# Designed miniproteins, single chains, continued (4): the designs that were tried, part 108

Each design is a single chain, and the fold is of that chain. pLDDT is the mean over its residues in the fold that is shown.

## One batch from the design tools (miniprotein)

Design m15749
Fold by ESMFold2-Fast:
Structure m15749 (fold): chain A 85 residues (1-85)
Amino acid sequence: SVKEEMAKILNEAHAKLAEELEKKIAEAQEKAKKEKASKEEVRKEIQKLYDEAREKSIQIEEIAAKGIKEKDPEKAKKEIEKILE
């Protein structure tokens, strides 16, 4: 069904978003160690990364809902991939 296909696309998209967030957090922490950044600056940068990931998650959910309504999971998948870039 369209709902089952969209659920699979959503699960894969959320997994990619989580992996990218984990990578960006690790990179931010490594950069902070090199630059001797304050604990507060590191916390702000990590919070920003979480906020950006949350915004992308909301956009992905909206695209998925539209894909179900329009019965076009392939179009929704392409739009989700653009958000994940």
Scores: mean pLDDT 87

Design m15750
Fold by ESMFold2-Fast:
Structure m15750 (fold): chain A 99 residues (1-99)
Amino acid sequence: MTEREKIMKEAADRIGEVVGEAVKEVVKRVGKKGGELAQKLSDEVMALLSEGVATGESRAEEVAEAVLKYADEAGVTEVGERARRRILEIGREAEERIA
């Protein structure tokens, strides 16, 4: 694994944790509806993070938008906004480490 691949994998792992925490909070607040919406989000996020690791490019912006849309559809936009900010910060830190 190259240094760039390591940085991208670490960022993907951290972003995945933020998404997982946001999903848990949404499900806690809105129950079954949050869980049903989370399956689609999980598939999309996994695809984006895998692409980021494979290409060495951050997909943080796309993941952040997907999480925000998920939280908004669940009726808890503030959870999505917090997750979005954390995801974008992780992406920025990864880009700085690559540069």
Scores: mean pLDDT 82

Design m15751
Fold by ESMFold2-Fast:
Structure m15751 (fold): chain A 55 residues (1-55)
Amino acid sequence: SEEEEKARLEAAVKEARALMEAGKTPKEVYDELLARGYSEETAEKALIRVHLELS
């Protein structure tokens, strides 16, 4: 559902932010999100959102 997709994206964004704070590169963050079970689409959207928040 749309609500479940939004919840997964919000979780991925929080994890991506924490990984970037730990000094991980965007590629390492992407690979780690995939390893944690997020889809490629969700991992990409999370990275885009964190990038926009830090801009």
Scores: mean pLDDT 83

Design m15752
Fold by ESMFold2-Fast:
Structure m15752 (fold): chain A 61 residues (1-61)
Amino acid sequence: MEVKVEKVGDLYRATVTTSGGVGVGEGKTKEEAIAAALKEAYRKYLEALKQRDKELELLAQ
């Protein structure tokens, strides 16, 4: 997992790169920006898992 944080004007932008996807988030603090980016990356990962689960459910049933 790779985390990059940049200051853009009065806000912080974080980019989190994971094996499951890339998330980008903004916040007033570095911590808020990182948290937002992690939530986005995790959301994309869960959507990928849901798609796989549907295939397994169809095969098992």
Scores: mean pLDDT 75

Design m15753
Fold by ESMFold2-Fast:
Structure m15753 (fold): chain A 100 residues (1-100)
Amino acid sequence: MEEALERIRRALEAGDVEGAVRLVREAVDRLLAQGDYRGALDVLSEAIDVAYELGNVEAVERIREMAMELLKRLPDDRDLILRAIGVILRAIGYILDLEL
């Protein structure tokens, strides 16, 4: 997880939003294949925080879209659903902060 986040940070620092989004998707898909829904949400959460720290609104928006798609794929687990909603709402707050 930390190694994937370091690679995501480097891509975002280089202005490579497409590369960063691909790395996030690869990490999320790997975790989902293992049934690790919490780990997938943690990756999305941390990637959104990194994108916000770097002022990259496009990256925040694209990772938020991935969190919304993950919400549709979650098992009927209230804690996981609420965590996904929390990630999405935080991303919306970040977008508003960067755009306004």
Scores: mean pLDDT 85

Design m15754
Fold by ESMFold2-Fast:
Structure m15754 (fold): chain A 115 residues (1-115)
Amino acid sequence: SALARALDALGEGATVAGEVLDQAANEAGQVMALFEAMYGYLEAARYALEGDEAKAAEARARGEARAREYAATPELELPEPLERTVTIDGVEVTLTVRRDEEGRAVLEISFSPAL
């Protein structure tokens, strides 16, 4: 599926082609806003590790905008809880998507070693 392909590409730290993201959005509906937030945060982490603070800030802002869009849709259906780990320059970046006890969507990002 397009969603699986996009998630695999994200896991490899690769840039996801727009056509694959569009197909994933069509298959997964509003879940795509959450995926775009995750990708924006991953791009921000990558640019920060490369020392490009300007691109990191832009990618973070994009991720935050998509996260806000997701938070505005409280009835959004999630797939099974998503956990993806990407290694960037020896640093493991783990993205976790879940619902909290109140049913709110939560996106967690962790780094090992800590940044």
Scores: mean pLDDT 58

Design m15755
Fold by ESMFold2-Fast:
Structure m15755 (fold): chain A 107 residues (1-107)
Amino acid sequence: SDLELARENVRVLLEAAIEYFKKAIEAIKSGNRDEAIKYLEQAIRLFEAALQVARDAGLPDETIELLEKAIEYARKALEAVKSGNFDEAIKYAQEAIELAEKARELV
């Protein structure tokens, strides 16, 4: 069904976004700021795509709220990397991963 396809699309997008966040954390730890920025930007695009699919499919408000919070923390992680606040960037990226994993469990 269209709803089942939308749920699967959200799961796949979130799994990809989580992997890019994990790669971003490793890039931050290795001092590769430019690579960390690219991975975070890619993860944010995937989260935004997942949020759009979830909204269009009418997924529950709890799922939408978790995705919106994940995007908020993802953007905070990106700004922290750009400003050289690497410890804060890792914390925000980890929060985004946790929120995305919770959203994935609810779809």
Scores: mean pLDDT 91

Design m15756
Fold by ESMFold2-Fast:
Structure m15756 (fold): chain A 71 residues (1-71)
Amino acid sequence: MQEELDRDIEAGVLLIAAAVDKVTLPRLKTKEEIEQAIKRLRDYLKRAQELGDEVTAAAFEEVIKELEKKL
């Protein structure tokens, strides 16, 4: 049961992180800031995929794709 709770909490935190990043990350202006953000997002994407959260994973993939277009 604790394992189940920890998974649900982690999935919720990742979903909130994805929503915040979707609004915040398009405002990054330096190449270094964008590259660091992409690295962080790829870590979150991997974790969302491990949790089976397809909605959160898709959200992170979309943000990463938008940031890569700015490089």
Scores: mean pLDDT 68

Design m15757
Fold by ESMFold2-Fast:
Formats: C-alpha cells, sequence, structure tokens
Structure m15757 (fold): chain A 69 residues (1-69)
C-alpha cells in the first residue's frame, strides 16, 4: 500500500540521518540500498518520488566508484 511505502521511506531516511551522525559508513550504505529499493517501489505508484530515487542511486554509484579504487 502507498501509505506503508511512505512510512518505510520515512523510517529509512531517519535511520540514514542517525547513521550519518554516528559516522556509521557501512550502515549508511546498507540503508541507502534499502531506501533505493523502497523508493523504486514508491515511484511506480507516485512518480513524484523518482527524483529522490535518482539522487539515492547517484549516492550509491559514488560509493561503488570509491570502493573500486
Amino acid sequence: KLEELKEEVEALEARMREQQAAADSEGYRKTLQELAEALARLSTLDPSYKPRLDAVQALLEDIDKHQLV
């Protein structure tokens, strides 16, 4: 349901902020992956979430790029 997906995204964004404050880089990366999956599902129901999904995917690409070097 759309409401459940919105709650999931909100909870993941809150977790991400907590992990950034705690400098938990591994937790932050895993939360970004979960957030991207939740936003992908949410964007199929509400296209207004697509720019947010694109931003999270760009952050994951940056992390992967740094891991390859």
Scores: mean pLDDT 77

Design m15758
Fold by ESMFold2-Fast:
Structure m15758 (fold): chain A 71 residues (1-71)
Amino acid sequence: DVSDRAQRAVEKGQAAIKELKDDKKKVKELEELMKKVTDLSKKNAASGGKYKKELEKASKQLEEKVDKVRS
C-alpha cells in the first residue's frame, strides 16, 4: 500500500531529524521531502488515488535521503 509506505517514510524522516537536529541543512532537506510526501498523500486520498505514482516516487526519495543522512 502506497499510503503505508508514505507513512513509514515520514516516520523514518522524523526519527532521522531527532538524531540530526544539530545539522540544520540535513534537517531542512528531510523536512522538505517529508512535506512533499505528506502533501501528495493528502492529495492522493482526496482524489481517490490519482497521485499514487507521484506519492510512491516521493516516498522512495524520502527513504533514500533518510538512508543517506544516517550513513
Scores: mean pLDDT 82

Design m15759
Fold by ESMFold2-Fast:
Structure m15759 (fold): chain A 72 residues (1-72)
Amino acid sequence: SEDKEYVLKKLEEAYKAKSKEEAIKKLEEAAEKSKDLKYQGLAYGTAGAVENAETLEDAQKIIKGAIEELKK
């Protein structure tokens, strides 16, 4: 649950990021600190999807979806 709480915090920080680069940095921090492969994989997967997003708005939609899934 510590990994879940930390990844959720970093996803929320990424959602508020002013650039895709800032969002990716927050998501990579979440992945690097996570010991659970499920949460590590979610963070890295979300970072990759954000990098491939055309706009910051598209990246924010991806991050919001990851937050909603993690809260279930």
Scores: mean pLDDT 86

Design m15760
Fold by ESMFold2-Fast:
Structure m15760 (fold): chain A 70 residues (1-70)
Amino acid sequence: KLEEAVKGIFEGLDVNNDGVITEEELRKVMKDGGFSDEAIELLFKSLDVDGDGVITKEELEAVFRSLAPP
């Protein structure tokens, strides 16, 4: 489920195939999914460890693997 969500997000948002997602792009998809702005900001801050304003595909996969029980 989460792995498919990560794929869908990157396929839909990473139009330049750069392997990164911005906060605005993540917000657009997650708002469509019914998430609040506050939840999206908290998620983005958790994923953007560097404070660089972008999330890589590998970081998304790693976090989803950490959040999902084995």
Scores: mean pLDDT 64

Design m15761
Fold by ESMFold2-Fast:
Structure m15761 (fold): chain A 63 residues (1-63)
Amino acid sequence: MGLRIRVEPGTGARVAAIVEAHGGEVTERDDTLVVAEVPEEALPALIVDLAADPGVTGLEFLP
């Protein structure tokens, strides 16, 4: 499943590492955006970890 994560500048590498720790693959990353493909089974735990990170400013599910 595609996921677009908005992040605070300077936190993209940390957020990408959280995605990868849950088995997601980061396909694009810049200073304010992390785009990833994530296994559907990993989503609940990943969303909890992303919601706990102060650098995460938004989440969008891609079709």
Scores: mean pLDDT 83

Design m15762
Fold by ESMFold2-Fast:
Structure m15762 (fold): chain A 51 residues (1-51)
Amino acid sequence: EIKVGDKVRVTLPDGSTFEGTVQAVDEDHVVVKLADGSVRVVPKENVEILE
């Protein structure tokens, strides 16, 4: 179960990945904050919990 504060890895459709911290979770999407301070909204199916 993905929750706010989790460290996650996101896989994009082009096969690239990025890591960040979960800021918010809804029904289908997760809001992830990246190390540079930017925020991305991604589908839950593309998210993997790291720790």
Scores: mean pLDDT 79

Design m15763
Fold by ESMFold2-Fast:
Structure m15763 (fold): chain A 56 residues (1-56)
Amino acid sequence: SRAERLARARAMLERAAALGTLDDPVVQRVIVHDLVTHLGLSREEAEALIREVQAR
């Protein structure tokens, strides 16, 4: 489901944030690509999720 895909995306982003890599623009580009290609999110959804996790 969409909710399950979003939960998986959030879990991956939380791990990247914990490793301190989420603020790296190159890492952000790779994550956006993975979320779009493997979880079927739009680019806008992927970028919004990154901003949401970074705001915590």
Scores: mean pLDDT 81

Design m15764
Fold by ESMFold2-Fast:
Structure m15764 (fold): chain A 56 residues (1-56)
Amino acid sequence: MLSAEQVLAALAGELFPYLSDRSRELIAQAKASGYLSVFWDDAELQAEVLAAAEKA
């Protein structure tokens, strides 16, 4: 499960070099719309954010 700190890092763009274009687009949409539930609804996004957070 993603922590609040990992979600905030993703929204801040800190993880973007480690993410797919799909994940970057979903994060950009979440940031623009405030639709943050995608971080818990999308298993692929969750896996990529977890892996990226370990590298940041």
Scores: mean pLDDT 80

Design m15765
Fold by ESMFold2-Fast:
Structure m15765 (fold): chain A 94 residues (1-94)
Amino acid sequence: SLREQLLALQREQEQEILDLVKELLEKGVSRKEMEEKLVEALKKYLDFEYEALAPFGTPEERAHAEAIKPEIIAELEKNKEEALQAVVEHLESL
């Protein structure tokens, strides 16, 4: 189904983020650098989701999504430390 295809693509992008954080941990880079790289990856993921979902929205829904995108980006920047902690905890649970 379309839902199963979208979930598979989402899991692939999530795995790329996990692999990124794992690589940065192995390299011993600073927490600040890890936070910056994670936010960059999350912004790329957001762009991917917007592109993938755009064909399924109405023009009004697309306009609303684009209008709130800067707020989502600001929230990612604000919560980057918490986001990094969540990814690290998830990796430690595997």
Scores: mean pLDDT 79

Design m15766
Fold by ESMFold2-Fast:
Structure m15766 (fold): chain A 87 residues (1-87)
Amino acid sequence: SLPAPGGSLSLSGDVPEDARAEDVAGVIDGAVAAAAERGLASVTISLSVSSEATAERLRAGAAEIVARYGPQIEVTVSVSLLPEPRA
């Protein structure tokens, strides 16, 4: 087998209903940048959102982040709709 990567970062969470997609994308960008600076091999981010509009904006922001850091570090971002009713 090929040598394993030196390290990986995994982040998951629910995006609050009142959170701005741009602010969340900024947090993702910062986390990926920090991981790349530390020499990590991969970052996996999994987010759940309450609206499709926010999901689409986050997926667009995630695609830009993946394109930006892809040459240095493997980035995977997943954005899913929350299946449960809001509290």
Scores: mean pLDDT 76

Design m15767
Fold by ESMFold2-Fast:
Structure m15767 (fold): chain A 55 residues (1-55)
Amino acid sequence: SAVEKALLGAELVGLAGRLQGHSDEQIQAAVSRYLKKAAEAEKDPEAKKKLLELA
């Protein structure tokens, strides 16, 4: 699903931040930004709502 793909992308953003030595706060902010951007691009209202709730 679109939500599952966005969640996988968020996990990759988190892993990249961790590997680069970013703080947990910086990683959480980056993941939140990614999910909000994914929600803005999403056309399905249910998927959009779910992504915004996770951001």
Scores: mean pLDDT 84

Design m15768
Fold by ESMFold2-Fast:
Structure m15768 (fold): chain A 56 residues (1-56)
Amino acid sequence: SAADEARLEEIEREALRLLLQGRRDEAIAYVEKELATADASLRPTLERMLAGIRAL
């Protein structure tokens, strides 16, 4: 949905902001926290995002 897309974009922007500041562990913690409370529709994308950050 448009709301799910907007929420994923918001989470991605915040994670990217933390990564650009060298705060990788905080970016991981942020995405993990979002994933813990996320709707089922958001989970696959957030899991891919988390895996990507961990691979850095």
Scores: mean pLDDT 87

Design m15769
Fold by ESMFold2-Fast:
Structure m15769 (fold): chain A 82 residues (1-82)
Amino acid sequence: SSKEEILEKLEEAIKGLEELIKKAIENNDKKTLEDALRGLEHGLGLLKQLKEKYKDDPEVVKKLEELEKRVEELKKEVEEAL
């Protein structure tokens, strides 16, 4: 896939997690929050690998850093809700 396609898929995945987490918090669904926490941790590892892969592409790195901050904020929300 092109780098643009990878970034688009990551954006979509993060949006899906945001919606899932919001609903899980509203419903006090701790199992879903625990599952989401594992997914967010896995996602952070993937983003780190992609930043290394694209380290010579500053625009891609910048976008990956934006996504990483967004995932870190979601992880904080999940940890606070558990």
Scores: mean pLDDT 86

Design m15770
Fold by ESMFold2-Fast:
Structure m15770 (fold): chain A 91 residues (1-91)
Amino acid sequence: DEEEKELREKLIELFSQGKYEEAARLLLEYAKEKGLVTEREVELIEELIELGEYREAFYFLSALMVLSEAGREEEKEKLEEEAEEGIRKLK
């Protein structure tokens, strides 16, 4: 898919430049458009971005997308719990 390839190239570019916030936000919009994240997962990612945890948001989102495509619902639930605990410790 050319759209996915273009997104991947842009994300690599942003990440290599240390533009983690832009990378996290771009990946989130793509995941929302493709239906790869739930409303709760979107909220958790947005909270991480709000807290300035851009790299954490990016990694969490990337893992959710991979697990979503693989149909790994239990692993997604564990990641959500880990993110919620991490956010609690930052607040």
Scores: mean pLDDT 81

Design m15771
Fold by ESMFold2-Fast:
Structure m15771 (fold): chain A 90 residues (1-90)
Amino acid sequence: TIRRQYNNVNVDYNIRVRQTNIDDNRRRIQMTMVPTQYHDVQRDDIFRNYVYTQFQMNFNFDTTIIIDRQAQRMDVTDQYDQIIRVRRTV
């Protein structure tokens, strides 16, 4: 369970994680996040780690993280395969 605060509301999510090796330098982590109760929330808020975006209704939240150790990069995509965050891995 992950808890985030959106517009003074706490939202709890069940997280399912699947890890797959793409090659020796890359790993795919697929995370599916579903709220434990129905909430009208902005689907990308958890990964953007900030509050202020308007709530959205009926989201299904699937996220794919590709970790590339050679490039020292992590790409995070939302359910529409849009990159919502890029970070350096250590």
Scores: mean pLDDT 44

Design m15772
Fold by ESMFold2-Fast:
Structure m15772 (fold): chain A 68 residues (1-68)
Amino acid sequence: MKIAPLPGLPAESLLARGRRAFAEGDYVEAASYFLSLPDDAEAQALLAEAYRRLGRDEEAARAEKLAA
């Protein structure tokens, strides 16, 4: 599965969709939504947790730094 930023969606829509995917256990989809919101501390914290669930510790550490 590919984890990449999703273009063309409003920030509010991206955050809402990311939270839903995260709650459903779809961490790949959730990470793609949150990756599109680098300036949102909540999105970056959830991105870090999604990456940890996927075993991507290096990407998780990077997202955690952006959430701080």
Scores: mean pLDDT 77

Design m15773
Fold by ESMFold2-Fast:
Structure m15773 (fold): chain A 104 residues (1-104)
Amino acid sequence: AMKERVDKLVDEFIKEFNERLERLRTLYAEAQALGVDPEALARIQKEIDELEEFVKNLKSYADSLLKLEPDPVAVEFHLQLIKKFYLNRLDRLEAELEALVAAA
């Protein structure tokens, strides 16, 4: 029951992150096409790669957390904090790419 609840929460996070990453990749492609500075783009690409890696590992991370933390409320709380942290990171990268596109 609790694992099913956490699995659903993780699936919802993965879906949301994938939708945001798709938007970010679209902005990246637009910035690249406009000839934005390659050094700035390489830095952003590295951050996108790190976010993609995080999303791919999120389900296994949550499964590991469930083994270490017997309180399901604490597990959900930790997952919500992680979500907030990575969504803020996505917001920052999106804003940076939008600014670079607007300046080109």
Scores: mean pLDDT 84

Design m15774
Fold by ESMFold2-Fast:
Structure m15774 (fold): chain A 68 residues (1-68)
Amino acid sequence: EFDKEVDAGVAILGLATMLAASRSAGDEENARWLEEKLDEVNRLVQEGKYDEAIKLAREAIREANARD
């Protein structure tokens, strides 16, 4: 479980970094979308659903990279 918690933390950090980059670039649409995904990931972590949180965060990072 702790290993999954660490993995979830790393994935959240990656997603938060993408959000910060989008805000810095003035991409308000992408930043809002990333904020919504980060909130959902944080909710899953609070519920102890680390596998789902990790999957969602990684999918969001991949999709954000594809969006422009």
Scores: mean pLDDT 78

Design m15775
Fold by ESMFold2-Fast:
Structure m15775 (fold): chain A 69 residues (1-69)
Amino acid sequence: SVESEAIEKVRELVSEEDQELAEKIVTQGIKRAKARKPTTDLIFQLKPLSAENQSIVMEVMTEAMTKAL
């Protein structure tokens, strides 16, 4: 599934300390995209992550949301 692929990428690319929050944000993004709901506020949930991990999560989430459409 799109969600399983996205979670696998987070575990491979995101530093261990940020993985739990990253998985939650990506999963929420995919769920909202499938439901055709706004996702713009999710960027604020990325703030606790490092700048590098924010970039990775945004890329993974954007790809997964596009595939979910």
Scores: mean pLDDT 81

Design m15776
Fold by ESMFold2-Fast:
Structure m15776 (fold): chain A 70 residues (1-70)
Amino acid sequence: KKFSGAEIKALFEKYDTDGDGTLSIEEFKAFLKELGYNPTEEEIKEKVDKNGDGTITFTEFVLFIKSLNS
């Protein structure tokens, strides 16, 4: 349930098929489902996709996971 930065990075890289350092909304949803989460697109937009560009940066992802690990 608690992930280190290294584990988070390794999992992020598995879903970052383009290697551009970001995840699409669909890739991010699939990744979260593998971790046992089932967020809606609205929840992702409110909590993670603060740029509104439809991609999730590694920094935004780390902050989201930290909020869940509380």
Scores: mean pLDDT 71

Design m15777
Fold by ESMFold2-Fast:
Structure m15777 (fold): chain A 98 residues (1-98)
Amino acid sequence: EEIAKLLSSDDEFELDIGEALARIHLAVTFLTPDPEERAEGLKRLAEVLLKALDSKNPRSQKIAKELLETLANRAIADPDPLLQKLGVEIKKELEEKL
């Protein structure tokens, strides 16, 4: 995905674009009407963001952490049990890495 490449960049402008695209992708994926496609899309985005936490760039790590926290909190607050489970799993992974 383009987001993964941008978030692995050392360039601040590329990181800005990567953050903006990740935020848009997050918002659009939560609007997906099919529950299984929505959960799968959010899980794929979470995998990209979790990998970005392994970046040597502190700004890339900060963006990934903030977006993962946003994704997890929104998923836990959602009435969909699939999203609630995903959000809990993401929060657990963040606690283990921090």
Scores: mean pLDDT 81

Design m15778
Fold by ESMFold2-Fast:
Structure m15778 (fold): chain A 90 residues (1-90)
Amino acid sequence: VEALVEEARRRGARSAALAIEAYGLGALAVAARIAGDEERAAELFEEARRLYAEAEALYPDDDEAATEAVLREAEPAVEEAGRRIIEEAR
């Protein structure tokens, strides 16, 4: 996932990079909750929420075409990584 975040930043899609990071933190939060660590899950969820808010705030300043392309390309890999993180916690 780190490589996807770096590529997004390189293309000027900063909002996309933050959204990808937020998704990863969200998956880790769900995994922590499954493992019974509710405090850690709450911390990770709050951080993910903050990054999503920052991504939305930066979206108007990003290259719209680059942001859309990066999110479209990254979505399958990010979703798969998140799914693995959650399954690993079970």
Scores: mean pLDDT 74

Design m15779
Fold by ESMFold2-Fast:
Structure m15779 (fold): chain A 64 residues (1-64)
Amino acid sequence: ADAEFEAVLKDVEELAIQASEQGNLEVALKLAQLATTGRQRYEEGADKAELTAELKKEVAEILA
């Protein structure tokens, strides 16, 4: 759970950087916001497996 969440969070942060470098500022902002919110909820004690599933779903929706 912890390792999966941390890996997905890192992937989201990397995708945000890549989108920004490519000039896709809307996607970069959405991904950066998603990573920030996910990290905050994790620190507040939200369920890690649920957060991991939500991050994967939201990333797929943003990139579609």
Scores: mean pLDDT 81

Design m15780
Fold by ESMFold2-Fast:
Structure m15780 (fold): chain A 66 residues (1-66)
Amino acid sequence: MASELAGLAGKHAYEQGASLGEANRIASAVYDVEEDGLSYREAAKKHGLSPRTVRRALRAAREALA
């Protein structure tokens, strides 16, 4: 589940115009939140993203999975 959400989050970010590197960082941040239990702030800080970006990506991934 966590790996599926991470993959969907990265794909969505890339489709919205993120670079491949940025999409990969977003996917990794979503994985850290779902699998490792990091907060949005902790995952965002680890990957050089805003907490809002991580939250929006996870929401989009969950909507795609539903």
Scores: mean pLDDT 81

Design m15781
Fold by ESMFold2-Fast:
Structure m15781 (fold): chain A 76 residues (1-76)
Amino acid sequence: MTPGQLIRQGMTYFRSGDYDTARRYFQQAIRRGSGGQQSVAQYLLSSVLRRQGDTDSADRYQQRGDQIRNQVDQQN
């Protein structure tokens, strides 16, 4: 699967409330993606973790997403 396909599958499970499966897809999208796709996947994983009550991990993934997005935006 492409990073974009992994994000779409993760979003499907996230909307259905299957947070464990959504997390696995977003983690794979982070590993396979770069730039904007990796940033988006980091933010989506953060959202899943907040829904599960893991605020500390959610904050860390949001910060990583911000860092990647800022690097991409500096090139544009």
Scores: mean pLDDT 82

Design m15782
Fold by ESMFold2-Fast:
Structure m15782 (fold): chain A 87 residues (1-87)
Amino acid sequence: ATAEAIAEAYLATRRLALELYLAGRLDELRALEEEMLAAHKEHPDAFVALDAERKLQRFEPSAEELARAGALARPALDALAAEYEAA
């Protein structure tokens, strides 16, 4: 129950992180990353059930990468973000 609830909350946070990532809001995205990592450290078993490597993957590209990707590679960013959310 608790582990499952944490994993579900983490996936919900992933959707928010995706929106921040695509919007280029790196400071807010970094705050969410910290929350995700804290949740993982407190409840590692919840993340074992998920693809932990992908769920912990940081949405922390450079500002220049975000600017380029946001303008030209939106489909690739959407695919990457979907991959990060996918279990």
Scores: mean pLDDT 53

Design m15783
Fold by ESMFold2-Fast:
Structure m15783 (fold): chain A 70 residues (1-70)
Amino acid sequence: DVEEEVRRLIEEGRYDEAIRLLVEKKGLSINEAIEYVNRLAEELGLPPLTPSQQTAAALIVIGDELDREQ
């Protein structure tokens, strides 16, 4: 299940991959994926994404999408 994979990625500190997986597999927007990851991290007792991590994750996902469309 995608939610279980996302949880595992968050526990491993791989927030960028968790966000990407949510966007690709669940069709969430980048903002929705960030909120989902932050909520799940909080539930697991882990820190939320920093603004820098949020920006980096968004740029990685957006960059990959633009390369695929252009």
Scores: mean pLDDT 73

Design m15784
Fold by ESMFold2-Fast:
Structure m15784 (fold): chain A 78 residues (1-78)
Amino acid sequence: MTDEELAELARRVAEAVRQAMADLGITPDSVSVSISEKDGKIEVKVNVTTADPQAGAALRAAITERVKEAVEEFEKRL
């Protein structure tokens, strides 16, 4: 994976996070998305911290789905 491809993936992930937050109306204390490549597969780990654990769980699920879609689309374009 090139630096340009990583930058594009990072932009898509950031947009997915923004859209999930906007759609749910949830503002988290922090969001971290870890993307790693192992044996040609992209692995994604999402962590969300909020004052409301239920809101955090909903936002984590929404981010995970949107990031998965973004990663799958990115892999198809490689």
Scores: mean pLDDT 77

